# Designs tried in a protein design run: designed miniproteins, single chains, continued (4). Part 78

Each design is a single chain, and the fold is of that chain. pLDDT is the mean over its residues in the fold that is shown.

## One batch from the design tools (miniprotein)

Design m14693
Fold by ESMFold2-Fast:
Structure m14693 (fold): chain A 86 residues (1-86)
Amino acid sequence: SMFKKTDEEFIEALEKLIEYLKETHPDDPAVQEAIELLRKAIELLKAGKPFSEVLDLLSQAFRVLRERYGPEAAKEFFELFKKLLS
């Protein structure tokens, strides 16, 4: 099914974040957990689910990353995501 331009931009940003995480921390269970949460967020966007549900998954993913790698790494991931969105 088709999705909106904003949803496409979010999906692209999330896919870029997943790529970065896989390249920098490929075998870390916490990163795998964060990637699964981001993948679920992408599926919700494709299904046209409420954006609040997407934000909940994003918050959980960044929380996992922050607890594992510290606030600086988590902020860099979020900055990358924000820049891709505008």
Scores: mean pLDDT 78

Design m14694
Fold by ESMFold2-Fast:
Structure m14694 (fold): chain A 68 residues (1-68)
Amino acid sequence: VEEELEELRKKYIELKNQLTAQVDALHAAGAAGASPEEIAALRTQIDNLAKQLSEVQKRIKELEEKLK
């Protein structure tokens, strides 16, 4: 379970970095006057990444509880 926990922590960092990059892209697109369709697509990507982060975080907590 410890090896699985380390892989999940790595995935969490990767997803968090991707989420940050997409949020930055959304702010940049808004400042540049991007279309409503482009803004909606970026928000959808952010929502999907946030859901993935939530699931990974939940799995990390479950594995950490098993190590107690």
Scores: mean pLDDT 82

Design m14695
Fold by ESMFold2-Fast:
Structure m14695 (fold): chain A 84 residues (1-84)
Amino acid sequence: MEKDIQLEIDASMERIKLAVDLIIALRNGDDAEAEKIGQQMVDLELATRKALNPDLSDAEIAALRAELEAAQKKILAENKKLVA
């Protein structure tokens, strides 16, 4: 339980770093870098969820990846409108 709190704190700090890098990439018009950072954010969320719930199957992780990648593409499109 206490380790789970630390894991969430560490993941939150990494999300903030990735979010800052994403904003910089979008402001520079670097769509390729923005997509790369978006993928790193998806990987971080999946790693965090698997660490908090080790019973998640590979099939459940694959389904979550598909949902997160779809959500990330929408967020990238919306954020591009805000910083461009």
Scores: mean pLDDT 78

Design m14696
Fold by ESMFold2-Fast:
Structure m14696 (fold): chain A 105 residues (1-105)
Amino acid sequence: MSDQELLGLAIGAALRGIGGAVHAELTGDAELAIRDAEYAIEVGEKLLYEYGRYDLAALAYRGALIAAKTALKVAKKTGDKKLAKKAEELIKRAEKLLKEAEAGI
């Protein structure tokens, strides 16, 4: 992949995470935000482990955190315990991966 294609993937994942968060806040539907967080984590892992792009992986993981944190807030407000648990797991995973990416490990 070209640098421009990798940057496009990272920006796309981050924007998708933000979009999922906005949608969840407006609709009370956390499920799309969960999916967008999972997608951003997958993109970040590819950028980190396949391409060694710590900077771009961090950008994708930040998008995942925005989506996952908003999904948790919405799931708790709506009483969806299953989505709340999934969001908490995604937050922990994304925080660990972001710390790894920022450290250049």
Scores: mean pLDDT 87

Design m14697
Fold by ESMFold2-Fast:
Structure m14697 (fold): chain A 93 residues (1-93)
Amino acid sequence: TDEVADKVRKLLEEAHAALERAVADPARRAEEIERVKELAEEILKLAPEVTKEIQEFAAKQMKALAERAREAGLDEAAKILAEAAEELEKLAK
């Protein structure tokens, strides 16, 4: 539904913001990476309820965030985001 799709989009925006906070503040890094994990899990939970177009969009966004995390040296966050992207890609097929 449009409402669930909007929620997925907002969760993706929150995941991006949490990742950038983890990059910017080493003191909050563990907390923000845990937040990224929680947001990825919520997105995966909602993913079966959205269209394939939204699932593909979410997969692409998660891949972009995983690359950003790798560039920043946040290997744990990169793994979480890459695994979420892989699951979203499998669901969309």
Scores: mean pLDDT 88

Design m14698
Fold by ESMFold2-Fast:
Structure m14698 (fold): chain A 94 residues (1-94)
Amino acid sequence: LNLGLVYEKLGKYDDAEKSYLKLLEETTNKRLVGLAHYNLGLVAEKRGNLDSAEDHYKKALKIFTEIGDKEGIALATERLTDLGVEKLKRVVLG
């Protein structure tokens, strides 16, 4: 998680993605799985892949809901709402 966050800060989105995918392969901790999907969504959004971002945020929301992580639920829900608005703007204004 920490290494992926450093790569995001540096704008190294390919390295950030690889770090989070590796975390998903190595962890059985559901909270870390949720956080990895949330951050993969952020990386996808920065890369302009809104459909991939939506998929990852939905996976994060599902996991945070299963474990009762109120903060994670709020974060994932907020991103999905903002993403929905951005997609609607692209359809209406593009």
Scores: mean pLDDT 80

Design m14699
Fold by ESMFold2-Fast:
Order: structure tokens, then sequence, then C-alpha cells
Structure m14699 (fold): chain A 55 residues (1-55)
């Protein structure tokens, strides 16, 4: 994980299981919606992760 994501996890004090659940939801939603596209926008993906973790 990037340093920024590690910092977010620490601030939220999320367990590995909680992080895994959140990331699985975000990944599945993002890839399902964008699987027909040539590439996934990594910046938007990071934004979605941050939104879900920071709220």
Amino acid sequence: MSEEIQKLFKEKKLSVDEVDEILAEIVNEYYEKNKDKKSVDIDEFHKEIAEKLLK
C-alpha cells in the first residue's frame, strides 16, 4: 500500500479485515463499472478509496 493509504488506515484505526471488506467493495464496484474500458483511472480509484476510508 502507498504511504498515504497506510496513514489513512492508521487514522481510522481499521483492522485488516475491515480494510479488506472496504477495499473488496470498492474494487468490485470500480472494476465492474469500468471493466469494458481500456484502462482504470488510478487517480479516480485512489479517490474512491480515500472517500470510503475518510468519509
Scores: mean pLDDT 64

Design m14700
Fold by ESMFold2-Fast:
Structure m14700 (fold): chain A 64 residues (1-64)
Amino acid sequence: SKEQELVDELVESFRRALETQDLSEQERALAAEIVVQELRNAGASEEAIKEARERLEEIVREAE
């Protein structure tokens, strides 16, 4: 779906930022909030937003 494609795109952008930009803990938190806000602005469902949050948290955990 278009919603799933947007979730996948934003989550992948977040992953690349963490892998390439050596972000601080505060910058990682801000980047995650930006992803959630973009999804809300696009009219994404609460289920899609929850999935995105869980995927972002897992990426951060794996990076630590």
Scores: mean pLDDT 84

Design m14701
Fold by ESMFold2-Fast:
Structure m14701 (fold): chain A 70 residues (1-70)
Amino acid sequence: SDEEILKEIETILDDLESKIPLVKTEELAENVIQGLEEFVEEVEETESPEVAEKVKKRVEELKKRIKEQV
């Protein structure tokens, strides 16, 4: 179900968020951001628009935090 898929994705993104303080270099930040962008593209192709929109919103928040940190 969309709810179960979203919960699993949110768990993965929560783990990533907890590790943002470890992203200390511009190079690492660029690599993490690229990985997040590729992940959003995959979710948009495979999941429902509702799941994709929520994941995209969460990823944009994470990208913003990473960019503000370096």
Scores: mean pLDDT 85

Design m14702
Fold by ESMFold2-Fast:
Structure m14702 (fold): chain A 94 residues (1-94)
Amino acid sequence: MNKVLTDESSVEEIADYLVEGTEDPEVRKEALVLATILKYGPLTVREISELTGLSQRTVSRLLRRLEELGLVKRVGNRYEATENAYKYAHYKKT
């Protein structure tokens, strides 16, 4: 069953949905960064770091991975979720 994510969903709920119960800490961190961008984006590395509690170095590496997967894109100094990310997450932007 697919849970519908909305702007009212918490970052934690979005991240939990994206990881589908995996215990892998790296996958959970990737999902947390993606969830933050889906809810609040477009965001800078610093803003994502402040919102997630992850270091800017960790955020930068996770963003590079998400960009390689086509789930985020860089626009200037900010990162935005791609159309593929919204489709992947079944996210409804209200």
Scores: mean pLDDT 73

Design m14703
Fold by ESMFold2-Fast:
Structure m14703 (fold): chain A 87 residues (1-87)
Amino acid sequence: SANEEAYEKALAEAKARMEALLAEAKASMSPDQQARLEAMYANALALMEEVLAQAKAEKVSVSRFKNELDALVQLFEREVAEFMAEA
């Protein structure tokens, strides 16, 4: 459906934003720190996939879905920034 296509597009855009943040952070980090950043990213992806599954099941609006993804991206950005500041 048009909503499912919009969900997938929004998810792909959110993933791309997180991948860019991850790549930038990893460039200045040790292998052990990179592994921890990768684990944080994997956890964020799992949460995004769960939000997508729930959005499809509950037929939430595209706007609501995008807001939930934006909140997860902001949380990931904050966690990465906090991790880098403590490194």
Scores: mean pLDDT 87

Design m14704
Fold by ESMFold2-Fast:
Structure m14704 (fold): chain A 70 residues (1-70)
Amino acid sequence: AAAEQARATLQAKRDEASAEINKLHKEMADLIKKDPDSEETRKKIRELHERIGKILADYQAAVDALEAAL
């Protein structure tokens, strides 16, 4: 019972992370189409990549914490 609830929570968090990452990918695509050679655009794309990295890292930390607690 507790393990099934933990897995459901992890799947919900994974779905949320995937949705947010997909949104950030669309923002990057729009920036690239608007002005790909701009230093400002490249800086914003790097910031979006860093946000994606943090989302993935936070998700993995949550997975590890829940698995360790079970």
Scores: mean pLDDT 79

Design m14705
Fold by ESMFold2-Fast:
Structure m14705 (fold): chain A 80 residues (1-80)
Amino acid sequence: SPQEQRRNIILLEASVGVAEIHLIVLGRFSHASPAELRAVADRHRAHIRDLARQLNVPQSDIDRVLARFDADVDAILADL
């Protein structure tokens, strides 16, 4: 459905954000700054919200995508 396509767009953006953070950690040879990683996460979180607003994604889908994104980011930060 069009609604599932819009949800999948914000899910893809969340996946891109997690991948970028993971690549920064790998590229810094475990010397990545938690502040740098949080700033990257904040940028992607804002972009997810902006895309969701533009696409009229239901709040329940937005909340679920952001909760998963935050959990994935927190897991990366915990492993530093």
Scores: mean pLDDT 84

Design m14706
Fold by ESMFold2-Fast:
Structure m14706 (fold): chain A 71 residues (1-71)
Amino acid sequence: TDRAAAIGLAGEAARIAREAGDEEAYKAVQEGGTHLVEGDVAAGREGLERGVELSKNEEAKRAAEEAIRAL
């Protein structure tokens, strides 16, 4: 249930990072979201945590943090 919310929030974080030109954060969050879709919650969480660490945009960072909290 919460995984579906996390996938949506990861997609939003990736969109914001891409629009902000934050390629490293975009890539990390996108990889995390892909792992969540595949059912690998541990790898998904790792990707999202990297996205938070790499995010230069405050909104993208917040969305990635919300995705982690939804897990």
Scores: mean pLDDT 85

Design m14707
Fold by ESMFold2-Fast:
Structure m14707 (fold): chain A 90 residues (1-90)
Amino acid sequence: KPLNVEKFLKEVIEQVRELFPDLDAEKIVETYLKAISGTDSFDLNDPKHLFWAALVLKEISPDNTLPLDKEKVRELALFAAKLLGVEVPE
């Protein structure tokens, strides 16, 4: 049975938003996926790019179950924030 990629992405975005409410959580996740895929043209609305996102997220949650590891989501957000050129307060 295929993974619910959209729900999985929404859960990551919501956890980023909870951890860093002043940041654009969607932009943070998009920036991370662009860096990991090695392309500047990553679009989360593209079904193929959503599939790549699912594969990356499976690395954070190997069992693909909820709840997600909050520390892994934090690491993802901080990495993406640095790539985006923003300073994130602790």
Scores: mean pLDDT 69

Design m14708
Fold by ESMFold2-Fast:
Structure m14708 (fold): chain A 76 residues (1-76)
Amino acid sequence: MEEAKEAVEKFFKDREEAEKYLEETGDKELEIAFYEHSLGLIDQLLAAYPDADPALKERLEAERERLQAKLEKLKA
């Protein structure tokens, strides 16, 4: 479980920093590509740790939903 927790925590930290930078940059195309890549990483984390704690999986699913909503707004 330590590996799953560390991987997820690193993902959230790296994503938050990159997302803030991209939003400030105003490069819509780069921001779209970043969110699509991040969604793929969430899928990989869920597949790599299928027996992870439910709370950890819920965090990843909630983040997926948030990123999908942001991506839809950017594509509109």
Scores: mean pLDDT 78

Design m14709
Fold by ESMFold2-Fast:
Structure m14709 (fold): chain A 58 residues (1-58)
Amino acid sequence: AEENQRRLERAKQLLLEDPSLKLEDVALEVGFSSVSHFIKAYSEHFGMPPTLDRLKAL
């Protein structure tokens, strides 16, 4: 959904701007009720889990 896409794009920005942020904190900030759901949605949208995507930014 378009709304989920916007939330995931915002989450990616947060992860790249502050590598000290926990995945749980990012998930909650962008409106996901759980980190597990966030990781699944992120992985489906970007083709990789948020942890791996963060490592690619280094």
Scores: mean pLDDT 77

Design m14710
Fold by ESMFold2-Fast:
Structure m14710 (fold): chain A 64 residues (1-64)
Amino acid sequence: MKAAVKLINPDPSKTVEEIVKELFPDIPLDKFTFVRNGLPVEVDPSKTVEELGLTDKDGLIIEL
């Protein structure tokens, strides 16, 4: 099963891993696919939102 989650106003100083763990602390990182403009993209979860250039238009897909 896949569920889509939109990142709304992500904190630019936080890493993708920190944001994901705050929203879904019990879901492992390998269950998430980052999407930009509806397309899957590879992101380094140890980099900050600012370093990756992520915006409130970007989202995550969770594969459960």
Scores: mean pLDDT 67

Design m14711
Fold by ESMFold2-Fast:
Structure m14711 (fold): chain A 106 residues (1-106)
Amino acid sequence: VEISEAPVDTAAMIGAAKAAIEYQKKVSIDETQVKAAEAAGEAAEKHLGLKETAVVYAAQFSKEANEKLIELALKKAEEHEKVHLIHYPTSASKEAVERIKKAIEE
């Protein structure tokens, strides 16, 4: 598992955030936070063109969404040889990807 820090003002971060917001407009309130985390990761994969590598984008979501993001990352690790975790330059986001990495590596 590879971990990198996303620059604060990159197109990738903006793209992921916009995708999450657009997804929230299309689904029920009960699903919005969880599905936003999944949509952000998928948007990052498309933006980076990494179809053979799973990209999990750990944006600043709720605790529930972050726990679902761990589940998503574990599933991506089963489907792909490589998982790349991207976090915001914040302690909370970095801690989230470190927890995801530990869960994948067990």
Scores: mean pLDDT 55

Design m14712
Fold by ESMFold2-Fast:
Structure m14712 (fold): chain A 55 residues (1-55)
Amino acid sequence: MVETEVVPIESEEALDLVKATYNAIKKSRSDKIESVDFELDEEKKQLIVTTTYKE
């Protein structure tokens, strides 16, 4: 299963923090999460996060 979330990003510091947060969640739920991918939409100031689950 694949889920997509949109996270507002105001700065590169916020971008790094959000990426670190999702990577920490992936590590804590490694039994459920296969991968987390990030795509930055600079025009909308948003990070598109795609989470792929093992089930």
Scores: mean pLDDT 79

Design m14713
Fold by ESMFold2-Fast:
Structure m14713 (fold): chain A 109 residues (1-109)
Amino acid sequence: EIDEKIEKVLEELPEKMQNTVRRFIKVIESGDVNKLSFPEIQLLEAIRLIKEGKPEEYVRAILRNLFPDASDEDIEKMVELFKLIYEKYPEQIDAIYDALVARDRANRA
């Protein structure tokens, strides 16, 4: 059910953006914080903002910065997609985010 919703929104995105999100999902599924690239860390932050109920404008700002050539319609589809990704992978996203925060603290402390 949710997999069908995610795939439907993904198929509506430009191929470059679709490929970026598909790679991001694979990293989330792996649970390996060390596989996160800089763009994927920004995508993880965008999903975290959604989880915390922050205004969608903050999410849109991150996405516009990562995909400057994206249309407003593509950005809105990505916001919808990230809501669906969090619904499917809440524990995995929370775990990888916590691991990222812990790694950053260990390296700076």
Scores: mean pLDDT 84

Design m14714
Fold by ESMFold2-Fast:
Structure m14714 (fold): chain A 93 residues (1-93)
Amino acid sequence: MEALERLREELLREYSRTQDEQYARALTLVSFLLARIRGEDVSRFEAWLRQQGLSDEEIEKFLNMSLKEQAEFLSERLGVSEELRERILRALE
């Protein structure tokens, strides 16, 4: 949890400095993972997944994935770079 919180702060600083959409995408993913770990309501992310064209069956499969599998799935869907994907996966360890 602390590693993900630190990563979120790092990504926010990089986005503020660069305005690069890659950091915005990574921030969305990290925010989702933090919400899930904290037991917060993730219904807004379900609505977002429907907007991305996922069926109810695909959303159900996604929600039953592990944190690592969800991180990998969202990294691919949001077009997060391999470098940022690795940083996120490491922060989940």
Scores: mean pLDDT 79

Design m14715
Fold by ESMFold2-Fast:
Structure m14715 (fold): chain A 71 residues (1-71)
Amino acid sequence: IEEELAKEVEKLAREAGLSEEQIEFAVKAAVAALTADEASREIALRMVEQKVGKELGEKIRELVERARKEM
């Protein structure tokens, strides 16, 4: 689950033309959000949105929520 989420987030960010720093941040934040409590998860996902933009941030949020449903 964590490996699959990390790969999907990396692929989306790379295809969007983000820097390696932005890709690494998005992957780490998404994985952290997967196992975080609700408040910490919301903070992490908002930070991702601020770093990578609203559209990509929303896609990453959907990936995290999908992964959480499989846990």
Scores: mean pLDDT 79

Design m14716
Fold by ESMFold2-Fast:
Structure m14716 (fold): chain A 79 residues (1-79)
Amino acid sequence: MLSDEEAEELLQALRERAQRWLDHFRANPETTREQVERVVAEFEATAETLAPQLSPEHAAELRALVDEFRAEAERILEE
């Protein structure tokens, strides 16, 4: 089980990585749906792997982070 400090550091790193990917998608309108779906799937796989090692609070934050990333990525594809 991850410590609260380790969980907070991982969540921060994942938020920063998610933001970089969203910025990349916005800067590259030629990005294919398949490429976006692959990145979303990588975040979902990471969340599934880490969730059992987190407190319920941190697991909920991780789930919310992945759900928000997916929603924002889908919104970019629709534009």
Scores: mean pLDDT 83

Design m14717
Fold by ESMFold2-Fast:
Structure m14717 (fold): chain A 75 residues (1-75)
Amino acid sequence: SVDELLDEAIRILESSGTPELKAIAREIKQLKERKDYLGAANAIKAGSDVLEKLGRTEEAERLRQLAEEIMKALA
């Protein structure tokens, strides 16, 4: 489900230990509560870009996959 994909993305971002990634996780939680799934997918992509810049390539790629699966579920 979209909710399960969002929860996995939130878990990855919260476990990052980085304040900016934890802030993105909080934003995704707020977007999820508002049922703004497109906004949440875009926030996940932003988190992926931050992880990529930090050299955390596997986590970045997983977030991209989660965002793409959310967008597919909305189409």
Scores: mean pLDDT 88

Design m14718
Fold by ESMFold2-Fast:
Structure m14718 (fold): chain A 85 residues (1-85)
Amino acid sequence: SSSRAAFGYGLAKRMIDSLRLALDNGEVLSEEELRTLADTIISLTSSAPKDKQIEILEELRELARRMGHDDVAAEIDKKIEEVKK
């Protein structure tokens, strides 16, 4: 439903904002922690419009690169291309 999609997107955005703040304070996630968080965020946005899904994925990719987890960033790039189809 529209309400479910909006709720999921809003929660995902808040999770990204919290992760960004943690990184700005010098905190980093392990690869495993980031994968788990990314999977949760992506799941929350699955019913959102494609543009909103891509926005969230692009933000996650940026944060993954900031943490030095280039392999996770590459996996997110693949998911972006899948959403664009």
Scores: mean pLDDT 84

Design m14719
Fold by ESMFold2-Fast:
Structure m14719 (fold): chain A 75 residues (1-75)
Amino acid sequence: MVTREEIDALLAEFEEAARAGDVARAREVLQKLVEYARTDPEARRRTKLFLVFSEAAQRVAAELRELLGELFSLP
């Protein structure tokens, strides 16, 4: 079980990397978030909600299209 604090920390790290244009770091953090989202419905819900309203995420959306598609295809 992933904690709320851990998910929030990963979301903050993703936003920081995306704002900095660090696509490699943003990809690594998003991969961890997607992995948690596959097994934890609460982590999935929080991650989807954050990314939908994240302006920073839009800056790296093209490069992270495959991971974003995976995340949003999860029920």
Scores: mean pLDDT 80

Design m14720
Fold by ESMFold2-Fast:
Structure m14720 (fold): chain A 78 residues (1-78)
Amino acid sequence: LSPTLKKILSKLEEAAKNKVSRDQMLELLQQISRMMVDAKFPSDLTHDIIDAMVEGLDNNDPEGMYKKVKEIIKKYSE
């Protein structure tokens, strides 16, 4: 697993544990989006992660956001 993917998962796990606010989740979405662009992630992986994070934002569910992104990354790493 790439260092960038590990960092993304770590940030989302911490957000889930701390039950962060919607505003903090939006800040994470912006931060993680930049990290993926800077790391030259494939467009399909970037799209799937953004979709999962947007769904977590819509549901105000940082735990669900972390779970979905973790599953996407696991599938990509297989």
Scores: mean pLDDT 84

Design m14721
Fold by ESMFold2-Fast:
Structure m14721 (fold): chain A 69 residues (1-69)
Amino acid sequence: MSDETIAQVKADIETLKANLDSLSREELERLLALLPGLIEQARKAGQPEIAERLEELRRLVEERLAELE
């Protein structure tokens, strides 16, 4: 993964975190289904910072979904 790609992925994660309140339950459920695979890919790629940011995003998505249930 290039430094430019890493910077873009970090920006995308921050954008998702900033917009969690505007996502529907269906969108949050879809995102939650994708996150474990993305976290695993980041770890296998030797990108622990990306994996950590994705784990934070997953926690926030889980918290938001709990509020909507």
Scores: mean pLDDT 79

Design m14722
Fold by ESMFold2-Fast:
Structure m14722 (fold): chain A 80 residues (1-80)
Amino acid sequence: EIVEKLKKEADNLVEEGRKRAQEMYDEAKKLFEQAEKDPSTAEELKKRATQLGNEARQLLRDASDKAGELYKKAEEIEKK
């Protein structure tokens, strides 16, 4: 059952990472749309949107790396 627990933790990390990254991408998209409507604040909004995109990519990378470690541990235990 420890194998199932590790796989579930890995799946949860990927799911949570994707969900959080998607929320950040959606916020970035809203900021780009707002920048198009409001030229006076466009540069600030674009910078914030770019920052959110970078943070989302980093979150996905971190989640993938952690999930990968858990999947590897599960495989090592299953190989018994």
Scores: mean pLDDT 83

Design m14723
Fold by ESMFold2-Fast:
Structure m14723 (fold): chain A 101 residues (1-101)
Amino acid sequence: MSIDEIVKKTKERIKKVKTAEELEEVALEFQKEASEYLRSNEDKLSPKNLTIALFMLIATSAEGLLAARQVKNGKISLEEAKKRVIEEIDLFLESYKELEK
């Protein structure tokens, strides 16, 4: 499984989300699957770039959890939260691809 496949699968899951709680679950599952990918592919990145990738993943997941919380608090719509989380996951993938060079 590639990081591209993990990202694609996660975006497809987000599109099907109907509640803030489901969005939170998808964000946590993405963190788990992407973290497992990074650990199983440690030799593909320098130690510095692996550390950067792990911090970027934590930040992306944290933003997903924050978006879900904002839906629960009535600050944003579920559709706006889904859009933001998809944009953050796409940004993570673009940044990760730069680190693989």
Scores: mean pLDDT 86

Design m14724
Fold by ESMFold2-Fast:
Structure m14724 (fold): chain A 111 residues (1-111)
Amino acid sequence: MEKEREEKLKKLEEEVEKYVEEYRKRWEEIVAKNPENAAKLQEKQKELAATTNAQSSEERARLIAEWAGLDAERAAELARRVEEGESLEDLEALVEIMKQVVDILLAELEA
């Protein structure tokens, strides 16, 4: 059980690393094409940081998901369960929500 979970976690980490690299490329392209997007980005990052900076992981997940117009209560519950180490499925679901938040942010910056 433990070894199987460690193998799955490693695969999930590799998937997240690939997504982060993909995100970095998309981000650099958006910023390079329009300098005003860089300014909008900095303001949004400051706003999000201000709302999340003093909160628990659960509350941060709630606020981030709510900001993106996603299911805030589900994001908060998943973050809590991930910290409790209940299941890999909860971590995968939380990662999926965070990917959606990023996609929404990038789409808004392209608009």
Scores: mean pLDDT 71

Design m14725
Fold by ESMFold2-Fast:
Structure m14725 (fold): chain A 68 residues (1-68)
Amino acid sequence: MIDGRAIREKEIAEGIAQGLASVDASGRIIASKKNPTYEVAKEVGEKLRRIGDAIDEGLKEGKILPLP
């Protein structure tokens, strides 16, 4: 099943890669109000799956650079 967290993770990974998201001072990922559709998230998610996971972990550890 598709979980909200899994969808969010894919959207965040894609948003960061495309520059649609940035890091908050609190370590939270701020995304633009424009979210990708499920189909786009699925196709891009497979490629960004690993990147998204690494970004999320790096973000929590403060190793990821914030996108302008």
Scores: mean pLDDT 55

Design m14726
Fold by ESMFold2-Fast:
Structure m14726 (fold): chain A 75 residues (1-75)
Amino acid sequence: SKEELRRLARGVIAAAQKLLSLPGVPDEAREHAERAVRYAQEAIRLIDEGKPLDEARKALFEAMRHLGEAVAALP
């Protein structure tokens, strides 16, 4: 549903922002976390604009992928 996708996107934003707030975050981890925030924000925008939910799901998938890459790049 739209609300489930919005909740997941907000969760990704919160997790990525928490990662970005850590001291000594490597550049690779920071870049992926910033991309995770942007893709999650895009998913919310697509939902708000009434775009097909498959477009929002693709944006959310990319957000989650970048969040995973950010975590993997941590020391």
Scores: mean pLDDT 90

Design m14727
Fold by ESMFold2-Fast:
Structure m14727 (fold): chain A 55 residues (1-55)
Amino acid sequence: SELEKLLAQAKELAKAGDLEGFFETINQIMSLPLPAEEREAAVLEALKALAEAEA
């Protein structure tokens, strides 16, 4: 799915330290025509990956 692809992309960008690309990808996830719960879960998962990469 598009959500799964964007989430995987966000996680890779987080590991690479590409904050600009990471937040552009988050904006794309938030713009998907999906239920808020699905978008929220994906954003939280991506933010967790970013926190782990920066810790």
Scores: mean pLDDT 82

